# Designed miniproteins, single chains, continued (2), part 72

Each design is a single chain, and the fold is of that chain. pLDDT is the mean over its residues in the fold that is shown.

## One batch from the design tools (miniprotein)

Design m6486
Fold by ESMFold2-Fast:
Structure m6486 (fold): chain A 86 residues (1-86)
Amino acid sequence: GNIGHVMLREPEELLRRGEELYRSGASLEEARRAFQQAIRLATALLEEVRAAGERSSWGSGTRAMAARLEEIIARAQAGLAAIAAE
């Protein structure tokens, strides 16, 4: 639904911004902050999505949203690890 798309928008935009800033080398500090914000927001949303899924039978949409949030967290963590390796 529309709420699910709205919930994913900010974490996805933060992940994309972090990846763009890291790739361009424009600001590693801003990239780090964007990745940290993406992890924080996606983790909070994932907790809410999982709680909703546990209270009812998991729907395909709920599972897809959880998987996307997990992907955002994993990619943002990989970005932070790449910055730390420099």
Scores: mean pLDDT 82

Design m6487
Fold by ESMFold2-Fast:
Structure m6487 (fold): chain A 84 residues (1-84)
Amino acid sequence: LEEELERVDRLLRQLDSPSEEVRERAALELARILEETTDERVVNHIVDGLLASRSEGARNLVRVALRDSTNPLALRARERLLAR
């Protein structure tokens, strides 16, 4: 869990990168983690980080990537990102 949260923190920091390519790759990797996770703590940490991010496109990329997700935790994360 700690190792996974540390990786999430690194990806969240990359959302503030001056490189659009780095920001997009970080957003898509966060979406992949949300799609695959079974731990609500990981979901909450990613969502809180995305909501705090200044990246205008990153949140939209995550929302779009999770559109057809069958993971209930990922769908809840998408709803939280849309509501705030």
Scores: mean pLDDT 80

Design m6488
Fold by ESMFold2-Fast:
Structure m6488 (fold): chain A 87 residues (1-87)
Amino acid sequence: SLEDLIAEIRAVLRRLASMSPEEARAALEAVVQRVLDSPEVSEEQKAAIRAAYEKAEALLATLSPEDARMLIGALLQEILNLLEETL
């Protein structure tokens, strides 16, 4: 459900500081995939999230581990904000 997805994103954000960069990236990928598979998320929101994720993935290859984690956190927060507007 959308509520379960929001709860999962909040859980990931709380654990982000203790995650490795690889764990953080995997968590972001899992969140994005769940958003894209959700019937409760609008096609407009899915398109925006997909575009943001693709841009972030291109940047992640060039960033330090610390900056990559910050970018992942910022994107997860943006996804959370967009989904909370749907409730």
Scores: mean pLDDT 84

Design m6489
Fold by ESMFold2-Fast:
Structure m6489 (fold): chain A 73 residues (1-73)
Amino acid sequence: SVMDELADEARARLAAARAAGLSEEEILRLHRETADEIKERLRDNPRDATILLFRLTAETTEVLVEQRRAAKA
């Protein structure tokens, strides 16, 4: 589905950013850009947009929490 494609693209972007060693600020910028794209592409499907945005937020949060934990270890 279009939702699954958008979710896979968002996840791939976060994974690439993490692998490239992007800063927290850069990851948050990527998150905002990806969220805006999801809202725009799913403008006519607000329920689906909301589900994807919650998923994106959870995945971005996991990456940031992991980076912060690694920095404290």
Scores: mean pLDDT 83

Design m6490
Fold by ESMFold2-Fast:
Structure m6490 (fold): chain A 88 residues (1-88)
Amino acid sequence: AVAEAAELGRRAAEAYVAGREEEALALEEEAAALIASLPTDREKRLALGAALLAAARTLAELSKDPEVAAQAAAEAERLAAEIAALRA
């Protein structure tokens, strides 16, 4: 579930960077449905965090806009810290 959410987040960010916004939104909706289906609040939070982290890392790596890349990198650092705290 967490790994599937991360993969959907990564794919959504890749689609967004490629200019395929409809595909990106469909993948975000699929990720949201997956997260909503999880049985515990902790699993939902971990899966959401994983999807957002994967998306942020992908945007930081692939975005040609240096401002977007820098903001995505900063967001990825914050999300990684939050996920580490949830797993501790």
Scores: mean pLDDT 84

Design m6491
Fold by ESMFold2-Fast:
Order: C-alpha cells, then structure tokens, then sequence
Structure m6491 (fold): chain A 79 residues (1-79)
C-alpha cells in the first residue's frame, strides 16, 4: 500500500522517498488524484498532530516540508 510506504518514509524522515511516493501516487492515478490528494493530506495532518503531542520538533518540521511539496504539486496538477 502506498500509505504504508509513505508512513514508513515519514517515520524514517526520508524526504526524497516521501516526495517520490506522493508524486508517483498522484501522477499514476489521474482519475483518483483528488481523492488521493485528500487522503495524503489526512495522513500528513495526523502525523503533524502526533509530532506536536510528542514534542518532536524534527518530525514536525519534516511533515511541514512534505506538506509544502504536496501543495506545490497539487497546484501543478490542478488539484
């Protein structure tokens, strides 16, 4: 599942892999891109809340970078 891969990349703070998974998922599934975009936003939001509760500043900053990338890609794809 792409969600399991994304969650693993987030846990490992692997920015390049997280970006690759997101881009691949949205570009390879154009008919479902909006649904997948919203699903990724939910996953990132949950991880941001978890990071904040655990006072994990590094994870919080990482999630913010991934969210910024997702927003840029979404604008490019018209989502």
Amino acid sequence: SYLEELEEAIRNLDLEKAKEIIERTLRENPEKAKELYLEIQIVLGVEAIRAAVNKDEELLAFVAEVEAYLEELAKELGL
Scores: mean pLDDT 88

Design m6492
Fold by ESMFold2-Fast:
Structure m6492 (fold): chain A 57 residues (1-57)
Amino acid sequence: DAATAVLREELEAAGIKVGDLSLDARFTVAQARAIAANLTREGVKELSGPLRLAEAE
């Protein structure tokens, strides 16, 4: 899944450990990049598990 691959690549490039990651089929590459940028800014060190497309304010 291209979106999952992009998210993993961006997070690993930022030094974040990525485990077993699952994205909804409707996630886009652009959304994956936005998520990676946000998690990097928040100082997240590890990410795994299911991620769902959600509206966050």
Scores: mean pLDDT 68

Design m6493
Fold by ESMFold2-Fast:
Structure m6493 (fold): chain A 80 residues (1-80)
Amino acid sequence: SYQEALELKKKLEELVTELDDAIRRGDKEKAAALVKEIRKVLEKMKSLLSEVPEEDQSYFELFIEKGEEYIKYAEKLLAE
């Protein structure tokens, strides 16, 4: 549902904030766990994209893309 997509968007924003904090504190274990959690949220958001109103679909697609870019960045930091 659209409401479920909106809730996942909010959860993604919260998890990204937690991931940024974990990386800043050098908590690699927590950061790795958060990366996995964020990937699950992104997959669920993608599956709900067809249920998002047409006028909001581009916005949700961009938000998902930004989330995926941030995860790639975080994974590079964790690999070092």
Scores: mean pLDDT 83

Design m6494
Fold by ESMFold2-Fast:
Parts: structure tokens; C-alpha cells; sequence
Structure m6494 (fold): chain A 93 residues (1-93)
């Protein structure tokens, strides 16, 4: 359970790191704000003792972000985000 809680905290940190990259490298401040909000939600669920649900929320946030960046022509970033989504979804099993 500590391991899953730590994984959820890492997922929130990864969401914030991707958000920073989206705002600083790609100039996508709106998507960055959405990912930061998702990170806060992931942390809240993990702190309340629902780390698997936190990991599922992180996975869904990455999939939504991947769809948005793909629509904007960034297929390589979309693939990276989908890989992160798959990783956290597997941890939530």
C-alpha cells in the first residue's frame, strides 16, 4: 500500500512535469493548467487512501492530454503521453 501511494505521488509529479513542459516548451498554458489540476486530484485521492483510483485518474488525464496534443499535430508527444497512461493503468490493476 505504501508502494501504490508512492506510485500515485510519482504520477502526480509526472503530471506536473509534463504540465511544465507543455507551458514552457509548447506554449500550451490551458492544457498545462488542466494537468496541474489533475495532479492535485491524484494527490488528494492518494492521501485519502485510494491510490489505485488516483492512478486511474492519472491515466485518464494522460489519455485526454494525448488526444488534445495529437489534434494539434504533436503525434510524438501524444504517443509518449499514451505510454504513461498505459503504465499507470497497469499499476492500478
Amino acid sequence: EEELKEAARKAAEDLRNIADELSTVYGDTELAENLRKAAETVERFAEKGYPKEALRIASLAYRKAADEVEKRGNTQLAERLRSLADEYEKLAE
Scores: mean pLDDT 84

Design m6495
Fold by ESMFold2-Fast:
Structure m6495 (fold): chain A 71 residues (1-71)
Amino acid sequence: SEKLLEMLKNAKPAEEKASDVMIRFTARLLEELGIMSFEEAEELLRKKDKADVQEITTEAILELLRRKREK
């Protein structure tokens, strides 16, 4: 989760906007992981570049899979 927070903090401003579907999907993952609320994540991700949002999405999926194995 620290890596995800760092990626969110260091993501560059939007040169190319991620799709609404990708933003909402990633925001749901961040909420599921307990990193931030859906609303906070959606607002933050809308300000970030598409490439960085895609990397954050990948890392969030990996983190979710890791946590699922520990339940």
Scores: mean pLDDT 81

Design m6496
Fold by ESMFold2-Fast:
Structure m6496 (fold): chain A 85 residues (1-85)
Amino acid sequence: KELEIERRVLEHAAELNPAAREHAEAALENREKALALSTDGSTASPEALELYKKAQQHAAELWALLTPEQKEAVERLADELLAEA
């Protein structure tokens, strides 16, 4: 469920700020690849760890592009989705 929540949050951010879309897509792609390499839940793979770091970096760059109002809207969506999970 975590990946679904992140996908929805990042998509919402990209909808509010189209300049963030490339970073949203890159963050999701790197996270999906990292999860695929960590199929057994293991994070021992250096490749999986590097992909997680890249996903986090793109997410940080996305957040930096958002206005305070857009950040508030995205955070509110994240809180709603987490409450439903």
Scores: mean pLDDT 77

Design m6497
Fold by ESMFold2-Fast:
Structure m6497 (fold): chain A 73 residues (1-73)
Amino acid sequence: MDLSPEEGILRLQRILSSKHDWPELPSVAELEEYLKEHQNTIGLRFLDLLREGVSEEEAIQRLIAELRAQRAG
């Protein structure tokens, strides 16, 4: 299926909206801030993780870890 970056962003935003209070995702605010700067890249990365069979939860955790790595460097 043809998945656009916009579809990735919309899917990610929907998940974040429903799982904003996840105790396992203390850095949701960091991910939301990064989306303002790199929406297309994050959307595509999220779709790639889902395409690899990674769960939505694991995909979000990986994105947060990648964000933290970028901000630490």
Scores: mean pLDDT 61

Design m6498
Fold by ESMFold2-Fast:
Structure m6498 (fold): chain A 87 residues (1-87)
Amino acid sequence: ELVEEAVDLLRAGAKALEADGDKEGAKILREAAEKVEENKDDLEKVAEILEETAKELEEIAKKTGNKTTAAMAEAAREMAEELRKAA
């Protein structure tokens, strides 16, 4: 369930970032969703993928000032924390 929620979050986030003009962030989120699906049986690995994704989005948000990108970074970090508690 949590892994499915993480995939949905990443896919929805990618669409939101693409709509807001952050094509780089959208690509990062799409790639993260694929990695999460490949590692769905390893909650620790899924949490690591989300933490790395959040760091990349945080750097883009600092560079661009895009608030949607910053919000997606925060959401990815929160999801990683939930997955670590479940692992």
Scores: mean pLDDT 86

Design m6499
Fold by ESMFold2-Fast:
Structure m6499 (fold): chain A 97 residues (1-97)
Amino acid sequence: MIEEATRRGIEALERGDEQAFGAAFRDLVDERWLTIRRYNAGAISPKEAAEILREIARGLRRMAEAARRAGDDDGAFALENQAKVAERQARVLEKQA
């Protein structure tokens, strides 16, 4: 789940394991896409979707901090941008709840 994917991503960044990091990052991206798809299909409420998106954003920000500590400023910037997108989507959904 989101917390497990975040933990795996942070651990991969600390080890310099680019493949494991990519897999963890992909899991978070897939979870965000799945959340939006479920919301659009009427399977989850706007409130539930917003809560999941905020959890994903927190995970991405934690990974960005780990990337910055590892000296990957470009990777940290990309992760922070993905977190901001998830936060923006959550805010839009919160207005609909």
Scores: mean pLDDT 86

Design m6500
Fold by ESMFold2-Fast:
Structure m6500 (fold): chain A 86 residues (1-86)
Amino acid sequence: SPKLDEIRWGDVKEEADKKLLEAAMEGYEELEKKFPELAKKFKEAMEKKDYKEAMFVVFKYLLELEESLTEEEKKLMLEEFKKRLE
């Protein structure tokens, strides 16, 4: 599993994004059980220290857990989040 102490926190500018990555690291086993392909992408992004990609994958995971959102709403929210990371 990825380790919290291996994260380059200087590359994560927003405090909310740091907390999101920390929560994803702590919840990695649940992510891997529910969405193994997303877990793999998250792990690869973290190993590459690509925290923008890691945050994008985590946000996608959170949207997949949100049963109240339509697929169109999930796509729109994911596109808006991606714009924020650019």
Scores: mean pLDDT 72

Design m6501
Fold by ESMFold2-Fast:
Structure m6501 (fold): chain A 80 residues (1-80)
Amino acid sequence: DAVEKVEKGLEEIIEAVKDYPNLKKGIEEAKPELIKLVEEKRYEDVIIAFRALADAARRAGAEEAVKKAEELIEYLEKLL
């Protein structure tokens, strides 16, 4: 389901940003709210949040995190 997909994706993104402590902390702090938005089927709000995450990761040079965030955005867009 969407909750399991996003939870797993966030875990993979957190692993991908392990060498970026400020980015990792921000994502870990945001995770509960992101999961709540998915549970509420607020997919447009989740997509906006993941776009912001992808932009932050891109600025930091965390390429694998950008890729994983974009994969989650693509998945969520199919649910709209």
Scores: mean pLDDT 88

Design m6502
Fold by ESMFold2-Fast:
Structure m6502 (fold): chain A 79 residues (1-79)
Amino acid sequence: MSEEKIEEVLKEVTKITGELGERMAKTVRRAIELGVDPEKALGAALYVLKQMAEEEGNLETAKKLEELAKKYGIEFPPP
């Protein structure tokens, strides 16, 4: 995945989840700087955010995060 696409995904995550998304974006950027695979870092972050949204009853946010992952070909971590 290109650096431009990574930043585009992180920007969309922040638009969907607000302050929580900003915190997650910072964590993802740091993980990538430390050598974590960008697609794995993004997949893990989107999965956690989706689960949090579902637990809060925000099914629209959870759906948007799932659609974002599909749009950019980001796979969630295996169960």
Scores: mean pLDDT 81

Design m6503
Fold by ESMFold2-Fast:
Structure m6503 (fold): chain A 77 residues (1-77)
Amino acid sequence: MEEELKKKIEESRRMARVLVALLTGQPELAERLEKAYDELKKGNTSVKPEVERLEAEIDARMDQFAADIEASLKASR
């Protein structure tokens, strides 16, 4: 149960990152991330550095996107 729960949480986080990339208009980034996750699922550990880099890039873009939305909402007043 614990291992299955951790896997489900990890899968949910991965799906959330892909969805954010799509919503922010970055379909190429979403595609690259999905391919990297698929390779990890197949046991290809050589893509781990790429996954970490892509996840960090999406996390940074999420932070920037949130700030941009807040700034846009503030500017529209």
Scores: mean pLDDT 75

Design m6504
Fold by ESMFold2-Fast:
Structure m6504 (fold): chain A 65 residues (1-65)
Amino acid sequence: DMDKEAQLVFYSALLSTLKNSKPSRKELAETARLLGADIDLSSLSQEEARDLLIEHAQEKIDRLR
């Protein structure tokens, strides 16, 4: 039950981190948990996992607009 503004800032920060850094597999797994995405990242490459998490973060942002 975060305020809409707080959620937008949070997901925008996650999206920025995913796009502007080279997250490790551990960081990608933690980001998936923070996004509530129950995804088996072990079946994906780091690039595929990162792209999927970018899509999830963007979806969360879009739902808050």
Scores: mean pLDDT 77

Design m6505
Fold by ESMFold2-Fast:
Structure m6505 (fold): chain A 71 residues (1-71)
Amino acid sequence: MTVDPEELENEILLSLAAMYLSLAKLYLSKGKNEEAKEAAQKALEILSTVPESEEREELAKEAQEILKEVE
């Protein structure tokens, strides 16, 4: 049986967004606020291309928290 290509693509995009959020948190811990902001914004851009899901909502919330912390 084949998985829906859209489902697989969304899973990959969610993983990529999570990686950018991990990178943003790493930069925050180092005081690299500009790089943290860039990574969090990139994660939000990726998440905006993915359909609504609980996982997407959690990742988007985390990105918003990071952006508030660097402002």
Scores: mean pLDDT 81

Design m6506
Fold by ESMFold2-Fast:
Structure m6506 (fold): chain A 86 residues (1-86)
Amino acid sequence: MSEVEKLLKSAEEYGSQLSPEDRKKLEEIVEEEAKKLLSEEEYEKLKRLASSFPEHVRAALMSELLQLYQVDPEYAMELAEELEKS
């Protein structure tokens, strides 16, 4: 399984376990963290990518990408590019 497939599967599993209330809270946290960590260009790019996925996957996917960005920004953005191509 590719790293992109692992990330997407993890996001789908995590997202499906969230209640509507927890999902909204995660979306708010993710948006605030993204604005603090990412450049405006990176933020817009990840937001467009997330919008292409189902609602239950978006917040979880963004959360995982932001956590990865804190450890390895270049790799996180590379995985985002690969997800966009899929």
Scores: mean pLDDT 79

Design m6507
Fold by ESMFold2-Fast:
Structure m6507 (fold): chain A 76 residues (1-76)
Amino acid sequence: SFEDYKKFLEEMGENLVETAKTDPEMTDLGIENLRTVAETLIERRNLSEEQKEELRKLVKEAEERAREAVAAAKAA
C-alpha cells in the first residue's frame, strides 16, 4: 500500500541521517540511493499526484536533515 511505501522511505531517511552522522563520506551516495528508490516507486506504482508529492517531500526533508547532520559533525 502507499502507507507501506511511505513508511519504508521514512525508515530509509532516518537511516540516511544516522549514516551521515557516523560515516559522512557516504552521505551523497545515501541521498542518491534514497532518491532512486523513491522515483522507482513513483514510476512503478499507480500513485496519485498528492501521494507522489508526499514521497518527494519526505525524500527532500531527509536529504536536508542528512546534509545538516554532516555540517554539524564538521562544526563540532
Scores: mean pLDDT 83

Design m6508
Fold by ESMFold2-Fast:
Structure m6508 (fold): chain A 109 residues (1-109)
Amino acid sequence: MELTPVQKALVKIIQQQLQDLQGLLAGYQVQAAQGDELAKEIAELLQKAIDYLQKALDDLSKWKEYLIKANKYVLKALVLLGLVDESKIDEYAEAITEYYLKKAKELAK
């Protein structure tokens, strides 16, 4: 079955996030190799996020579940960096996922 225009747009959005996180992961892995314990923890969280984004691309029927899980790991990394309050992880993961769907619908027009 061919992907819908919304699914095609969603795939592109997820692929862009995957590329962005892979770039960040590479940087944190270099710092972790130099003995930075915070960078090591962030790299582990980013790897889990990347794994869930790959699962979303492999099975689009579960894209929302996997994208929420991926962004929860990204938000946990941001909590370690002092950029996000831990109490906001679930709220922000849902909001990011809804924003991606809104953008995919706009791009499909």
Scores: mean pLDDT 88

Design m6509
Fold by ESMFold2-Fast:
Structure m6509 (fold): chain A 57 residues (1-57)
Amino acid sequence: MDKIKQANELFDQAEKTGSDELAVQGNLLLGEALGEVNPGMGGSVRSLARTYAQQLK
């Protein structure tokens, strides 16, 4: 599964629509993809995305 490409598409949609939810989803997918290659970097991105998701609720 091409998670980086999917995350990039979500970021493009978030920018076009102004959707914070899509931006959070993109960051979660990017964090997961980066975590497969570099666990430290992926963990940081996922932590930030989860914090923003919590605030949107």
Scores: mean pLDDT 69

Design m6510
Fold by ESMFold2-Fast:
Structure m6510 (fold): chain A 69 residues (1-69)
Amino acid sequence: AAAAEKARAEQEAKLIAQLKEEDEEGKKKASTEKTFLYETPDGKSTLLPKANSEEEEKEVSEKIKKLNE
């Protein structure tokens, strides 16, 4: 029935959203990648390069400052 398919699609969409949210938390906790997820004060999420040196940390900090403006 079309109603059952719609209900299933909504459940799958919710599960995918939850899995993405949990996967992003897992990546934050165990991240070894060169990028990380940053959330602005207004709740917008963006990916920023992970700093490997103090100079790169300054570049990332400047990008965060621009995103918060």
Scores: mean pLDDT 66

Design m6511
Fold by ESMFold2-Fast:
Structure m6511 (fold): chain A 62 residues (1-62)
Amino acid sequence: MMAYDYYGQGTGWSREEFIAAAEAALGKELSQEEIDELVRNAPAGAQLILQGNRLVAYTVPA
C-alpha cells in the first residue's frame, strides 16, 4: 500500500520513495532534519530541486 499525502499522484511515489530518489540524486544519505524540512514544505506531487548538497526547492508537476 502507498500513501500519497505529501507527494500526491503527480509523482507516483510514496514519501519514502521520493526521499530515496532525492538521496540517489544527491549521491548521499539525507539527515532527518533535511527530510523533515522537505516533507514539511513540499506540496503533494512535488519534484525535488537540488543545489550542491542541499535541498533548496521543489516544483509541482503541471
Scores: mean pLDDT 54

Design m6512
Fold by ESMFold2-Fast:
Structure m6512 (fold): chain A 97 residues (1-97)
Amino acid sequence: SVTVEYSPMVKVTTSEGYEVMEQSMTVTTSDGVVRTAVSQSSVDSDGNIVLYTTVSTNHPVSFETPLLVTTLPGDASEEEIEEEMRKLNEEALALAK
């Protein structure tokens, strides 16, 4: 069986004092391997919202973690940001096989 869990999008303050939006997706496969995709937003100098997505795993062997980056206009709604984060998390998890 495969278990899929989504976290809600939350506002997080980084160690540098920036506010970012963060959303994660965790997939547990029947072999007990857990993969977690995390998407975070930042704002570039032009006011665009930049999303970056990474994947981590509890598996003892290393795998190459994909990094996905996309850019949204600075006027994107929180709902649009969350939807794009979900899409990126799903894509990143598919690449992290």
Scores: mean pLDDT 77

Design m6513
Fold by ESMFold2-Fast:
Order: structure tokens, then C-alpha cells, then sequence
Structure m6513 (fold): chain A 81 residues (1-81)
């Protein structure tokens, strides 16, 4: 199911990054969502997950960043249902 794939990706991301690195990515997500406050929910989600992936990639976590981008795609798909 979509929920099972989302849960699996989230677990894999947590295995590839420290709590501090994930907190930095989460802060980037919140900032990006705020900057897109007047945008659609889909645009806010895309901006948030892109910012999180960029934050992880800036820390050298390329694999985690790719998984976060995939997670963002699944979250957008879930929103469309």
C-alpha cells in the first residue's frame, strides 16, 4: 500500500541520517512551507520536501536526499486522493 511504502522510506531515511541532520531538514521543510503559505497544498508539499532534500544533500547525504524526494512524490500522490 501507499502507506506501507511511505513508512518504509521514512525508516530508511532515519537509518541514513542522524537526529541532528534530520532536524535541520525538518527546519528547512517548515521554512519552505511558510514561504509558500499562499500556494496550493500540493505546491507547499513539493517545496517542503525539495527543501528537506536540499538540506540533506548540502550535508553530503545524497542517498537520503533522493529518498526524501521519493517520499515527497508519494505524499503529493496521497494528497490527490
Amino acid sequence: SLAEEIARLAAEIRALATAEQLAAARAAMIKAAGAHHDSSAEEQLRAAFEAAADALEAQGLTEAAELVRRLGELQVEALRR
Scores: mean pLDDT 84

Design m6514
Fold by ESMFold2-Fast:
Structure m6514 (fold): chain A 78 residues (1-78)
Amino acid sequence: MTFELVSRDGNTLTLRDVETGVTFTVTKTGIRFPYVRLDETATSGYVRVKGEYFRVTASRPVSGQEMYAAAETALKLL
């Protein structure tokens, strides 16, 4: 998956998958919540990447693996 940065507002990033056109809104959070599973399909959920917590919302249902990839990309840009 290859993401491009669409917009940034504080600790919220909007990323677009250049292949699929799916947009991901990723917000860094300070609160621990239940995580999406890698094999789960959802439009939103919480993910933990390298000790940091994110809320991810996608423009369509995506795999948890795609949500983790979007959050990891957001972490590198924050």
Scores: mean pLDDT 80

Design m6515
Fold by ESMFold2-Fast:
Structure m6515 (fold): chain A 95 residues (1-95)
Amino acid sequence: SLLDKFREYAERLLALAEKHFTPEQVAELRRIIDEVLKLLEDPSATPEEVLSYLIEKAREAFLQGRPELASLLTRLATAIINLFEKGELPELPEV
């Protein structure tokens, strides 16, 4: 399913993040991913709602001086767009 594909992508993204980011940043990314998964499991949630959540979190990270986290959240937003438009996810660098 599309939800299962997103879960797999999210786990790969977290594994990649663990190599390059602090434990605190990885924990924050995990919390954001958990909220996205919760939204995707809600049949009343729209793609626009999920995207708005991720864009706002990316904006907050950027304004707090955390551009690397903002970049990861933007990548996650792109993955959500691809999931809803094409049923496919973008490639991640090898971990």
Scores: mean pLDDT 77

Design m6516
Fold by ESMFold2-Fast:
Structure m6516 (fold): chain A 64 residues (1-64)
Amino acid sequence: MLPPEVLGELAEVTRELSTVASIPETRRRTSELLDKLQEAAEKGDKEEQQKIIEEGRKYVQELA
């Protein structure tokens, strides 16, 4: 499982992505990012998890 600090960041990014997921293209991209993040979490790759979270944040900022 993810450490508490990463869980906090994940929850924030997920909320931000959810607010823009009403657009079909955004929803598809959001689902892809969340799927990759879950796969990285199952593999225990903390570095990949952090990278995906950062990509999600930047995507939200650029999309807005």
Scores: mean pLDDT 69

Design m6517
Fold by ESMFold2-Fast:
Structure m6517 (fold): chain A 80 residues (1-80)
Amino acid sequence: TEEGLFASLLEAARQGDGFAALLVVERARERGDEALVAETVAAARAALPELRARLEANKDNPGLAALYEGNIAALERAIA
């Protein structure tokens, strides 16, 4: 179901998938689901420190750095 898909995307967001976070927050805002917006923003905030640490540790690997940078940017947009 759509609710099951959102639960899976929210779990991915908690693990640092910024694009999953952005998708869930945009759909939650469209629906007026303030609880889901708040939960997704909290998940994005919680995921950011670990991703930033991984980016710093892998700054010499351009492919991996780009992956972390993309996810960080998407998480930051989900919070905004």
Scores: mean pLDDT 84

Design m6518
Fold by ESMFold2-Fast:
Structure m6518 (fold): chain A 110 residues (1-110)
Amino acid sequence: MSPLEEAILEAAATVLLSGIWFLAKVMPNQSDAKKRELAEQMRGELEEFRELFEELARLRGLDPSPILKTIDELLRLIDEYLATGDDATVAQIVAKADELGKLFSEMIRK
């Protein structure tokens, strides 16, 4: 396998995840309309992150399951927020994005 291909996928995944984390962190302080826009953007970026992560995990021979489960849980929370507008879900989105970042960081550093 190409070390350059793996490095590019890791860098791309890291940038996307950093963007997702930033969007989650700013979300609580925004208007309801802006919270919805941020949630929709996070949803799209999570789908892109999922694809890049699955390929990176395949190339490195890693079990993708823990991170994929966390992505699915975060997507569920985003979909719930888009349906309900409940600010309690925003706090859960922030916590789950933080968990995803920690799990990814731990996997990449090993």
Scores: mean pLDDT 85

Design m6519
Fold by ESMFold2-Fast:
Structure m6519 (fold): chain A 71 residues (1-71)
Amino acid sequence: MEEAKKKLEELAKQGVDEIKQTAAQGGDVSAVVHQQLKKMTKTGVEMGLSEDEAYTLASETLSKALAAANP
């Protein structure tokens, strides 16, 4: 769990940068967010989490990172 959280936090930071760049360019932010959530969920599952647990953790981690970067 702890290793998965750390890895997902790293991916979330990378995803936030991509989402911010996409938003600044007027691109499809929704598509980028979906891609990041899917990638993070897959990574969590590969690290031993259930699909539901990985999705929940990925969603929460990405949401928290986005809120911190764009208050």
Scores: mean pLDDT 80

Design m6520
Fold by ESMFold2-Fast:
Structure m6520 (fold): chain A 93 residues (1-93)
Amino acid sequence: SKEEILKLIDEVINILKERAKRASPERQAELDAVIQALNVLKELIESDAPKEEILTQVRAVRDRVMELLADDPETAARVKEIFDKIIELIEKM
């Protein structure tokens, strides 16, 4: 459901915000940028943007987040699992 997808995106945002508290200033700025991208993704889903556009944006954001979390494999694994659930739910829309 749309509500479940939005909830999962919020879970990713909360994980990234918590990670950002322990990050360098440079990494904080990079994490803030992907949090902004996740908020744009929420707006696309809420506005019923085309599925292909939503999937393209989710994959791009996921790839960037995984790159930024490469030094934190436990957090990266948890976030990847949530993104995989988001993608599965969007594909079922």
Scores: mean pLDDT 87

